# Designed miniproteins, single chains, part 33

Each design is a single chain, and the fold is of that chain. pLDDT is the mean over its residues in the fold that is shown.

## One batch from the design tools (miniprotein)

Design m1123
Fold by ESMFold2-Fast:
Structure m1123 (fold): chain A 83 residues (1-83)
Amino acid sequence: SSELKAQIIESLKRMIEEMKKHPDKYPQAVIDLFETLLEALEKDLSVEELRERLEKKVAEVPAEYQAGMRAFMEEFIAEVERL
């Protein structure tokens, strides 16, 4: 649904804006990962292109966050495939 996609885009934009206000809690690499998700939705990137870009961003995230970010990435890709 185009309406659902637009709502997800707006939610991601607001979340990214809030994360940027708290650099002590959210490393730049985590923000970059969410911005990559936003760009993929706005540009209708293929699942393969999205996965490649996210894998690069996950590699830049501190080790303690990598497992969580990878799990989030897989869940996000699965949801995008249903849109």
Scores: mean pLDDT 78

Design m1124
Fold by ESMFold2-Fast:
Structure m1124 (fold): chain A 98 residues (1-98)
Amino acid sequence: MRKQLEEYLRQAARDGALGLGYGYALEQVDPSFKPLADRARETLERMGFLDALREGLELGEKLTEEIKKMSGVKKASYAMVGLSGLVDAEVALRLYER
């Protein structure tokens, strides 16, 4: 049954939404994070989960104010969380696009 594969893809889309949210918020504070935000957006668009794309952007707007108040060390930790979510989404996408 395909239910496990569909659930895996939905979880990966949520992970990608986290990657986009964190990447977008970091980009608003530091343009050097633009590649992370762009890569996450492209991944979610290729997955076809427009709801995840919207959720990620909404999360990014909410996180932007929080990240502005953070130290550089905490910003780096948020970047690693975002990158982890993006990697999980990219792995799921590559397995599903075959």
Scores: mean pLDDT 77

Design m1125
Fold by ESMFold2-Fast:
Structure m1125 (fold): chain A 62 residues (1-62)
Amino acid sequence: MVVTLQAKKDTTLVGDPLISFKKGETFKAEILEEREDGWLLVRLLDTGVVVRASKDDVEILS
């Protein structure tokens, strides 16, 4: 599922490489896995990098 994600705060998403976003910055990502604890595994569409993102750090926009 392809979604727009928005950084809720200045954050660094864990991947290889590490990817940093400013609060309010939006990015397109494919959700690969959604975990019960609120962690998402996503692929960033611009770079193809797979990162882990917390729902505390990012918001899914409709």
Scores: mean pLDDT 78

Design m1126
Fold by ESMFold2-Fast:
Structure m1126 (fold): chain A 98 residues (1-98)
Amino acid sequence: MTSEEIIKKILENPYDPISKLNLLTEATSLPYVLTSTGNTYEGLSLDLYLISGQTTDPLSGTPLTGENTKPNLYINEILAKQGLLAPVDRYDYEQAKK
């Protein structure tokens, strides 16, 4: 899945399917993308989902590994440019980017 497809998908439906929070306005942690599926989730909600023993993508059912999760740098860049990232989230984004 291309970066443009990931961005389009989240803009069409910005709600995290795990927490039901709007990823662009209500997310309390950095958005993460599952690289195998291109689905974007709130980072804390995804971490809690995986820690609970789930091994599949919540939307597609695709098997997950730790290396299949990455910060969604494109969505985080959009949020940062719009001033929507809290200072702590901005710090985590910059660390993940490097």
Scores: mean pLDDT 59

Design m1127
Fold by ESMFold2-Fast:
Structure m1127 (fold): chain A 100 residues (1-100)
Amino acid sequence: SEELEKIAEEAKKKIEKLFEELLKENPDIDEEVVKEIKELLYKGVEALRNLDVEKFKEYHDKLVELIESLELSEKEREYFRKLFDVLGEAHEKVVELLEK
């Protein structure tokens, strides 16, 4: 579906921009952790694109567990909240598309 591809691509672009801003404002952040979070977010978006609700839930749960395990500053937490919002918006758009 062209609409599913558009939703996925827009979500990925928003994720990229948020990570660029996160790294600019938080240069001391662990790049390995950032990479792992980014990979899980992308896997979540791809699961939505493929209509794989179970994998989406799995990646979302792993992302929550990972972020909760981290000692984050309030600024870092604000960026991760925004990243979750992007994933949630993409999910809502996919559900709306399927419900018509």
Scores: mean pLDDT 83

Design m1128
Fold by ESMFold2-Fast:
Structure m1128 (fold): chain A 85 residues (1-85)
Amino acid sequence: MSGEEALKLAKEGVDLIVNDPSKITEGGELLSLAIIEAAENKDIETLEEIRKLLEEGLKKVKDPNAKQALEDALKGVDETIKKLS
C-alpha cells in the first residue's frame, strides 16, 4: 500500500469513528490497517500525517467511545514513530 492509499484509508476510518458511533469498530479496522502498513514500510512521514488526522478527529468527536478509540490510536501512532526513529 502506498502512503497516499494509507492516508486515504486512515481518513475514511477517522471519518467513520467521528460521524457514526455504530461504525467505531469498522473505522478502527481501517485506521489500524493504515497504521500497520505505514509502520511496515517505516514511513514516518505517513504516520505523522495520520497523527494529524487523529488530532483533527479528536477536535470533532462527541461520542465517548469514539473519543477513546481515537485517543488509543493516537497513542499507538506516537509509540510507533518513537520505535522507528
Scores: mean pLDDT 85

Design m1129
Fold by ESMFold2-Fast:
Structure m1129 (fold): chain A 67 residues (1-67)
Amino acid sequence: HHMEEVEKQRRLQRMRDELATLDAEIAKQEAYLASRPEVTDFDKEIRENLEKARARRAQLEAELANG
């Protein structure tokens, strides 16, 4: 039915939007780390956040590919 298809499309669009946001955040944080040659405690926090973002991105990609 059309209604069920619309809800499915909206759900998939939300997942794509979240992936785009994560990609932008990952790229920004990677660029920040690349621009700074010295490692600090702040860089550790950014790296931990990057790993979490990458894990979430991988989960969403897997769900989109299998859904």
Scores: mean pLDDT 78

Design m1130
Fold by ESMFold2-Fast:
Structure m1130 (fold): chain A 78 residues (1-78)
Amino acid sequence: SEGDRAVAEIEKLIAETKEKLEATSDPKQILQILEDTEKKIREILDEAIAKGVLTPEQLQALLQKLRELGEFAAQKLS
């Protein structure tokens, strides 16, 4: 489904972002990676929400994964 494609695309971006974050310890690079990723994920997520193609369960799971990514990045900056 269109929702399943949006979920897969966001999950791929999260995984790629985590790999990029693991590859660097430079705070400037970490912040740039986060900014670029936030923009891309926001565009996909906002469109999917506007189209109503996500189930409540899919949305909840994506929000949880985004929170976990944010926690990983925060720990790396600490």
Scores: mean pLDDT 85

Design m1131
Fold by ESMFold2-Fast:
Formats: C-alpha cells, structure tokens, sequence
Structure m1131 (fold): chain A 109 residues (1-109)
C-alpha cells in the first residue's frame, strides 16, 4: 500500500511540475499550452486522490480512479496524435503504467 501511494504521489508531483511549465508558456501566448496545463493538472489531481485512497486502504476505489485517469490520458492522446505525436505517446505510456498499478491494487483488494 504505502509503496504504491508514494509512487502515485511522485507521479502527481511530476505532472504538477509539467502543468506549471505549460501554465507559464500559456502566459507567453504559446498555442495549446493552456490546454496541456489543464490536462497535466487534472491528472495530478486524480493521482493525489488515488494516493489518498491507497493510504486509507481503499484499494478498490484507488484502482477505479487510476482506470479513469488512464482512460482520460488515452482520450487526450487520441486528440493530440496528429498535433503533438510525442505528447500523445507520453500520455499512452502514462496510461499503461496507471493501468498496471490499478491491476496491482485490485489484486490487493
């Protein structure tokens, strides 16, 4: 439980840093930066919520949130596939990692 919560909190911090980077780019008028900041912040928020449920022992609820987060990332990857293929691939990789963590939590529930 604690190791998974720490992993999710680490991922949330990484996504929060990316959200801030894109927020600063959006202030400078970089196209698409506001939307990218929104995506990274939403993922970070969902990862923090999942980590709180892991720490509470609510592994099933944490797994549900991670599956929802993975689905959201796959939807955003599809939307960015032609506009930013590298970002789309990064979102797919993150989605796969979150699905694997959800499966681990479901096995512990």
Amino acid sequence: GDEVAETLEGMARAFERKAKEYEELAKKGVPGAEDKARIYQRVADMLREAAEHVRAGDYRKAAEILRQTADFLREEAERYKDKDPQLAEEFRVAADSLRTLAERLEAMA
Scores: mean pLDDT 91

Design m1132
Fold by ESMFold2-Fast:
Structure m1132 (fold): chain A 80 residues (1-80)
Amino acid sequence: GAMTPLERLERIKKEIEDLINSDLPVEEQEARLYQIGQEVRRLWLEHRDDPEVRAAILEVGELMRKAYDIILKRREEEES
């Protein structure tokens, strides 16, 4: 069966954690985080009237912000 939006958001959280702990090149990490962001945006638009899904998306958004900060710092260190 298809995953629920909440199950998909839990998988996205794991994908973000795995991405941050990966040894992937920074460019690849940026590309993958961008793709995750596009999927999260789609879920936000599809579930605009679902407060539980919306709350879960806000939690994922905070994790994505922290992930972006980590990746940005890694990129800056490579440019030095």
Scores: mean pLDDT 84

Design m1133
Fold by ESMFold2-Fast:
Structure m1133 (fold): chain A 70 residues (1-70)
Amino acid sequence: MSAAESLEAALAVVEQVGSPEFARYALLEMTRLAASQRDVATVRAAAEAAEKLGLEEVARFARETAEQLE
């Protein structure tokens, strides 16, 4: 499964569960997965999703990760 597919699946579960703790965990792990695959587009998508959900710490981590990969 690609990092992009994993992020899409994770976001669907986040929406169903409605837990901020789960959303934080899922997006942080998806950012790490995308980074390991050097998938900058998916890392940026994770940052955008985190910002939309108000997860400032995760959004910052994802943005910094994307910058390190470029």
Scores: mean pLDDT 80

Design m1134
Fold by ESMFold2-Fast:
Structure m1134 (fold): chain A 59 residues (1-59)
Amino acid sequence: SGRDLLLQAIELAKPEIDKLLAEYKEKAKTASKQEVLQLNIDFFTQTVLIVDRKYQELA
């Protein structure tokens, strides 16, 4: 049940994650190599938080 809820949360999170990815790709166009690393870390952190929020809404 928990795994099925997580997979559903990931699916529900996709549109918000896609929007976030587009925003980070735009930021990356003018970023240095070090700034791109930090942008990637922030993007993955935000992705986890979005999925967690969707999971909490389903549980």
Scores: mean pLDDT 86

Design m1135
Fold by ESMFold2-Fast:
Structure m1135 (fold): chain A 100 residues (1-100)
Amino acid sequence: IEEIIGESGKMVSDIYVNVVSGRSSNSDVRDGVRRVRDIGMRGYSMVNDPVVRDRIRRMIDIVDRSIDMIDNDSPRSDIIRGIRDGRRIIVDIVDDINRS
């Protein structure tokens, strides 16, 4: 579970780097973020620890907000801000789980 969450954090960081550097279209970001969501959903269904489960749920919620921004054709600046803020929170969740 910690490995799944760590992988999600790395994927989100890669998505952020690619979107900021202009290498990713909004559809590329959406597909990447969808993969993070799928990994989170699988982890959530496999974990019984309520603390870890709550942290995975927060990660999924952040990812869902990012997908909504893209699907609703939000300005690219708002999408980049959302990805940046989401990455920061997800990395913090990953670090907290690894130190717990």
Scores: mean pLDDT 74

Design m1136
Fold by ESMFold2-Fast:
Structure m1136 (fold): chain A 68 residues (1-68)
Amino acid sequence: MLSRAEQLLQEMLRVNSSSEPPSVRRERLTALREEALADPSLSDQEKAALEAFFDDLMAELDRREAEE
């Protein structure tokens, strides 16, 4: 079975690949980041990895919005 960190990562990937507007995807990614940081079952390393991944996805959304 997927670990908690892997579940959050998969959910972030699902949000990023969804057909939802960028604003909705940003809100959902932010909520997932907050959930990850508040989760006591995650290690500091796992939280740091998820936060770095969140930052990468947010930067990708910014880039996609700039490209028509």
Scores: mean pLDDT 80

Design m1137
Fold by ESMFold2-Fast:
Structure m1137 (fold): chain A 60 residues (1-60)
Amino acid sequence: MAGEVRTFDTVEEAKAYIAQLPEDARVGLVDADGTTRAFSTPEEALAAELKAPVTVGWVE
């Protein structure tokens, strides 16, 4: 299925969104520090330390 990109004003909202993604989704994150990170699963992305606002993109 097609993925999507969203920006969240809080880390809590971003993590809630990531937690609902398919288990096999690949997740890309950009936080307020401009740090770009890619994760093979949403579980790995949820373990990351983030600073709002957070932009989340994902694909299957």
Scores: mean pLDDT 77

Design m1138
Fold by ESMFold2-Fast:
Structure m1138 (fold): chain A 68 residues (1-68)
Amino acid sequence: VTTEVRVETERDPSRGPDWVRYVFTFTRLDGEPVVERSEILMDGRDEESRRAAERTVRELADWLGGRR
């Protein structure tokens, strides 16, 4: 089973100039391709917020590609 994880960052000015949307796209390739997308909106000024998002991505990737 192969799961591809893509992380992209995008500014969201509607929430304020410092808010950043982290977009996580998960694609499973174990037969029928399944694309799941999750979005997390965080304050982009804070390095801790970015690291929290990266941690969340790893946890979600582990969940999708985890052992059954």
Scores: mean pLDDT 62

Design m1139
Fold by ESMFold2-Fast:
Structure m1139 (fold): chain A 61 residues (1-61)
Amino acid sequence: RRREILARLRALPRDELDLMVLNALHESNGDIRRAAELLGVSPALLSRLVRELERRRGFRP
């Protein structure tokens, strides 16, 4: 279920979540929609996670 997946992602250590997001983006060649499918989340949520990653680590897609 989406709520269970979201809770699981939020419970992950920050570094592990960041790596999962980066890996999904790399696998999808930067396509947010495809990366969201790999993570099992909505594209809107993944866009939010990417923005959080940019703010925290200076990541630039």
Scores: mean pLDDT 69

Design m1140
Fold by ESMFold2-Fast:
Structure m1140 (fold): chain A 73 residues (1-73)
Amino acid sequence: QLEEDEEKVRELERVYKEVVELVKKGDYESAAKLLGEASKKPIKLTNQEMRQRAAKLVEEYLEEVSKILEEQE
């Protein structure tokens, strides 16, 4: 159970890293599509600590994307 949640969190991290790379390349359409697909398949975590880790990952990558968008101007 914990191991499954850990793997789901790692997969979420990979998706967010891919989104950040697409945004850095200026491929906003692909980044938006990837985020849209991810939002349609919500990851359900059973472990509270893994849920907290997933929340931190989301927050961290939202901050990175925001920073990249601000730096482009």
Scores: mean pLDDT 72

Design m1141
Fold by ESMFold2-Fast:
Structure m1141 (fold): chain A 66 residues (1-66)
Amino acid sequence: PIVSGEGAANGVRALGDLGLMSEEVARRAAEALKKAGDLTAEQAGRIARESGASEEAARALVQMLS
């Protein structure tokens, strides 16, 4: 459900918006997202890119989550 993923989505957006999403941070975020089961790899990558994260960070997030 979309509502259950709201906190996870907000976390990804905040890291991207603040310019804090390095590849390492993306991998840590992916671990939390995978545990929650609330976002697909595709959704997480899209949110990261939309929030201004680099393509490298977004790719790392998708690879770790998938």
Scores: mean pLDDT 71

Design m1142
Fold by ESMFold2-Fast:
Structure m1142 (fold): chain A 86 residues (1-86)
Amino acid sequence: EAEEKLRQAVREAEEAVKRIPEEAKKSGTAPEEVIEGARKAAEAVIRAAEAALRAGEVSEEVARRAIEAVERARREIEEAARELAE
């Protein structure tokens, strides 16, 4: 279950890379708010991955992949948000 939850969180982060910039364009959300939201979401998943690893619920490799994937998604969202800022 913990591994599946982390995989789901990674999938949601990857989908957010496309959704969040489009939603921000429609709503006029400030790029800074988009960046902060992405950072908080990534931190939550990283914390969950670290907790699951310490509890022995996931392997070190699974935790590492989840952390790397959400950090990558966060950076991509930040870059997309900055491109929206003219």
Scores: mean pLDDT 77

Design m1143
Fold by ESMFold2-Fast:
Structure m1143 (fold): chain A 86 residues (1-86)
Amino acid sequence: EEARKRLEKLIEDFTEALTKALLEDYKSDMSEEQAREAGRVIAEAVANGELPGFVKLPPEYKELEEKVREGGEEARKREEEELKRK
């Protein structure tokens, strides 16, 4: 339970950071709602290990990217173990 809650918070923090970056870079071509949705999709892709290699994030987000990736792996391992007990 705690590992999943930590992952959800990391995904939210990463989504917010990406939303701000997207709005600063694409503010003329993208709404706040579109930027938030794009940020969430990217954050969830990182958590699932599905981020395409051609997607380049600013170096300042590397630490959050690594934390979200690691949190996603831990959450998946815990869910697999819980499913085996039920």
Scores: mean pLDDT 71

Design m1144
Fold by ESMFold2-Fast:
Structure m1144 (fold): chain A 66 residues (1-66)
Amino acid sequence: GPVRSVADLGGSFSMEQAGALGKANLGPDAVVEVTPERAVATGPAGTAVFTRSADGKGWIAESVSA
């Protein structure tokens, strides 16, 4: 389905990345830019970057900054 929020990316997060993601406040107003290899979600307090998995079926959290 269409990617509308960070939750739709379904990425695997460490506990530290999950905490940073919450701090970044990436809600429904976050801008999500999706390419075949990468997705970037930008919210009011931070940014999350996701990389496409090796099998092309999912997303892996690369970095979260807040």
Scores: mean pLDDT 66

Design m1145
Fold by ESMFold2-Fast:
Structure m1145 (fold): chain A 68 residues (1-68)
Amino acid sequence: SSEMERLVQEGRDLVDRALAEGLLSPEEAEALRQAMDQLAAQGDLDSLRELLEWLRRRVERRREERER
């Protein structure tokens, strides 16, 4: 669905940004992309949403620590 595609795009954007900032290793970024793709393929919107909320919070926390 459009909503699922939007969440995947937001997640990929977040991962790419965090990877560029050194907040994620390449291995972690790849694992997260695979997890998001798998959830999207299974139609698991709730789990995808929860993963993105968790990831966003974690990345924001690490980013603030790194930028400071």
Scores: mean pLDDT 82

Design m1146
Fold by ESMFold2-Fast:
Structure m1146 (fold): chain A 94 residues (1-94)
Amino acid sequence: MSPAQRAALRSLSSHRAFAEWAIREAREDPSLSEEQKEEIVRILEELLARLEAAEAQLGTASPAEAERLDRQVDAFVEEKLAEVEAILREQKAA
């Protein structure tokens, strides 16, 4: 396995641990409505599915493909976290 593949796998493991933690936190947050909890969990489960797919792709990726995949995953994480932040912002306004 290349250094780029190892770096990408470490990044994926970190993102997975964060997403799993965030799902637990959202489910246990008494300030969130049931609808908000379900929507946040759905977004984070989509993130987990993408991380799992990326890990499978890394097994056959070249170093350049691994670096590209790592960047694509980081962008997707940022997108999904922005979606969660939007829901939390709506909660503060309500």
Scores: mean pLDDT 82

Design m1147
Fold by ESMFold2-Fast:
Structure m1147 (fold): chain A 68 residues (1-68)
Amino acid sequence: SNQEIIEEIRKKFPHLKLSDEEILEIIRMYKEYKDDFVKFTAEVKKKFPYLSEAEISGLASLLDELLR
């Protein structure tokens, strides 16, 4: 469920201080751009410019594990 994904992201990335709404938006973008990691990274960075490329990559890796 989305709630389980939110809890896993908060557990793995507590320092990011992402809201539930922000996490749901990242999940939505992941699903929209799942076959285009370059576009996913660019869109996440545009909306959340404070996230580093390493943090975005880590989030994508966790979402790959949880949503495949």
Scores: mean pLDDT 83

Design m1148
Fold by ESMFold2-Fast:
Structure m1148 (fold): chain A 89 residues (1-89)
Amino acid sequence: MVDEELRKKISEASVILSKAKTPEDLQKAREEVKEKGYEEGYLEIQALAFAVLTGIPLDEARRLVEEQNYEEIDKRVKEFEEWLKKIAA
């Protein structure tokens, strides 16, 4: 029941976010998601994307996003980007 509503919020947040092509557009899309009540779906998308991008477990990714621990999130994303640059070179 609650899980079905969360899935709907994820789907609708994803559609809004997918229209953003620049960091500024992404900020506006995030604000639209909040105004429409899809913030829970947005946070779940962030946790999923962060877990997929960095390879960390989903439960750990959810915790970092829920805690708004942006320092640790930024650190892990940067480490992943540095790794990608090394294998792409």
Scores: mean pLDDT 73

Design m1149
Fold by ESMFold2-Fast:
Structure m1149 (fold): chain A 68 residues (1-68)
Amino acid sequence: SKKEREKKVLHLRVAFVLPPKDDETEEDRKRALRVRLAVLEAFLKFTEDPEKKREIEEEIRKIEEELE
């Protein structure tokens, strides 16, 4: 169908135009993760319950892995 041909042309042009615009998605994601990490570290300081500390530490570890 004509839609399949348009998909081919759009994919080629989008691959050249979107990556420069989509770089903000990766940068914004990392910034959001760093903000979330700071919030979780603040909650960790307020938390006295060992079980809740473990949950927060697990969330922090997951975020740190994504920031690698």
Scores: mean pLDDT 66

Design m1150
Fold by ESMFold2-Fast:
Structure m1150 (fold): chain A 78 residues (1-78)
Amino acid sequence: MEVEFEADIELGVAELAFAVAKTVNASDDDLIRLMKRVLGLSEEEAKKIVENSKSVDELVDKLLEIAREKAEKRLREA
């Protein structure tokens, strides 16, 4: 229950960060930095996600999916 609460908070922080980036029309470089900081992705992983996404909306959806998968893995390991 407490672990679930922590996962929900972390997902919420990621969602807020990417929603802000989307709202301010952040550059690809800014999104890569945010992915590295919030999701712990490598530079290469972040670049690959940007290259495979054709819109900021699609990119944000992809990043939220990754954040959710990371939260689920943490919850499973707890």
Scores: mean pLDDT 68

Design m1151
Fold by ESMFold2-Fast:
Structure m1151 (fold): chain A 68 residues (1-68)
Amino acid sequence: SAEDRFLAGLEEALALARASTDARGARTLLQVAQHEFDRHRDSLSEEVAARVEAIIAEIERVTAELEA
C-alpha cells in the first residue's frame, strides 16, 4: 500500500541517519521526513501517523546526538 511504502521510506531515512557521521546530512533527512509527514498527514490512518511520528522522533534524537 501507499502507507507501507511511506513507512518503508521513513525507516530507510532513519537507517541512513543512524549510519551518518555528518550532522548536516542527518538534519536534511529529518527535514525531508517532517515535510513529507506534514504533506501526507491527512491521508494517513491514525495508527500509521503514530508510527510515523515515532520514526521522526527517533531521527530527531539521532540528529541531535550528531549535532552535540
Scores: mean pLDDT 83

Design m1152
Fold by ESMFold2-Fast:
Structure m1152 (fold): chain A 70 residues (1-70)
Amino acid sequence: AETTITLFLPESLSEEQMLAAAELAARQVGKHYNLSPEETAELVKRGVDNARAAIAAGRRGELTLVAKKP
């Protein structure tokens, strides 16, 4: 199964704060959905990458997390 979660962070946060929040949110989602360490690491990587891409695209604060479950 696949779960998509979209979160909105305050645009007033710095880029560093937004990326840190993306990592924290991804780890919390992985924990909540009982993902494996490998699945959680992939979720963190993609969540941070998505947050960085959103900042670059002018959609500052948009965070999309996609978690795949067996």
Scores: mean pLDDT 77

Design m1153
Fold by ESMFold2-Fast:
Structure m1153 (fold): chain A 68 residues (1-68)
Amino acid sequence: MALSEEELAVLVYALRRQGYNHEEIKERAATVFGEDLSGLSEEELEELARRGERLVAEMAARGREASR
């Protein structure tokens, strides 16, 4: 039910990559994931998207170098 800050960042990044605008991201987060982002500004959503992009890149790099 409650997503972590990192899970939220990755979610916002993924939705933005699919071409959703800020209002659509807020609506989908609420309806699909139960996460209320209505209080976030456009700048805060952009910051989450950038953080999510970096987290995805870092996880991919770690998955290749740090064996399971």
Scores: mean pLDDT 75

Design m1154
Fold by ESMFold2-Fast:
Structure m1154 (fold): chain A 109 residues (1-109)
Amino acid sequence: MQEKLEEARKEALKLTDEFVDRVVEAIKQGLSPEELERLVREAAREFIDKLVELAEKYGLTPEEIRRLLRYAVGHVLDKLQELGFPDEVLALVSRALAEAYREALKRIE
């Protein structure tokens, strides 16, 4: 059980890196605010869905799934902050992740 959670966390970090890279590339491409919001919302939903699928594949409990999701979301926000993105971008990403997280919890609980 504990070994499975550690492996899930390792794979979750890879998904976190992929999500961050996708957001960074979208910002660099100079998308309009509307296009950026749409892309971030779609990416956040896909990211959270992949994390839930990953957790279920490892046989994690609902509590462990919630812990994994919080861990991964925190890492995304920390990484974007470290990269020096403005508060507006951090707020957009945080809101999109919170929305996707809330919808995922309805399926777990």
Scores: mean pLDDT 83

Design m1155
Fold by ESMFold2-Fast:
Structure m1155 (fold): chain A 75 residues (1-75)
Amino acid sequence: MTPIDLILQAIRNATSDPARAQQLVQQAIAMVADNPAMVAALRTFIRDPRAGARRLLDIISADSRVAAAIQAYLA
């Protein structure tokens, strides 16, 4: 599973299963440890999911699946 797949699943689980979303985000952080902007966005998502989701959208807007999932979550 790629870090993007983990982020996508975390966003999709953020409302229905916050504990699972947090576990997926922690896995993603470990996989992207060399990208400090992404780590900061993912840590923000754990503390404030809406703020973190907005920050993730700015970083990974090129992935249309993740962008659509974040936009749906923020609506």
Scores: mean pLDDT 81

Design m1156
Fold by ESMFold2-Fast:
Structure m1156 (fold): chain A 74 residues (1-74)
Amino acid sequence: SSETEEYVKKTLSEAKKLLDEAVKKKSQSLFDKGVKLLQELLDLAKRTLPQEEYEKLKKEIDEIVEKARKALEE
C-alpha cells in the first residue's frame, strides 16, 4: 500500500543517515541503532509486502549494512 511504501522510504532514509553518521564518527552504537531500525523494517515488510518486494528490500538493506560495516572497519 501507499502508506507502507512511504513508511519504507522514510525508515530507509533515517537508517541511512544513522549509518552515515556511524561511519563519520566511527561509532558502533550509531551503527547498531541503524541496523536495528533496518531489522525492524524487514520484520514489518515480511508481514506487509508481497514476497517479491520483501526480497528486493532485503537485498537493498543487506547491501547498505555491508557497505557501512566495511567503512567502519577502516
Scores: mean pLDDT 85

Design m1157
Fold by ESMFold2-Fast:
Structure m1157 (fold): chain A 80 residues (1-80)
Amino acid sequence: MRDFLLLVEVEEGTQELAKRVEDVVRSTPGVADAKAMVVHSRPTLIAVLLTAESREAAEAAGQKVLEELPVVTDVRVTEL
């Protein structure tokens, strides 16, 4: 397992949207755990800390967020 950070760019980062992002990431094959949170200093950003089997699984989670949530404009993946 590896730890990754997803930076999810949206029009407005709300707690409800963070929960929806978290659910999508958690539903991705190869993702063991995920927690999404709003970034108070960056109201257009949702940060997701996740544990995945591989970088490919983390990237697939980011792609799924982009595909399933039309309010998401960009996703960046960083390995921790």
Scores: mean pLDDT 86

Design m1158
Fold by ESMFold2-Fast:
Structure m1158 (fold): chain A 100 residues (1-100)
Amino acid sequence: MELSLEEIKERIEKLFDEAEAKAPEEYKPLIRKLKESVIELIEELVERGLPVKEAAVIALGTAIALLRMRKSVSENPEEKKWLDELIERLDELTREIEEE
């Protein structure tokens, strides 16, 4: 299948919306902001002339790096568990995009 910007945005929105629905109330604002940041970065990279697939991989990789950094400094076991689940889901999506 051809990877369009709209298809990538829909996949990202679905992943983050599902993550937000399952997250504790205190983490929902973090998920929303991360979703917005990922989409904005993809839009900016595509506007600068990057292919949609490469832009998506860079933006998702950036989000994963930020979440891993947050996990490493977190003292909350519940936050660490939730961050691991989100990181795994984002890594899975990144692999799916790279394989297309």
Scores: mean pLDDT 83

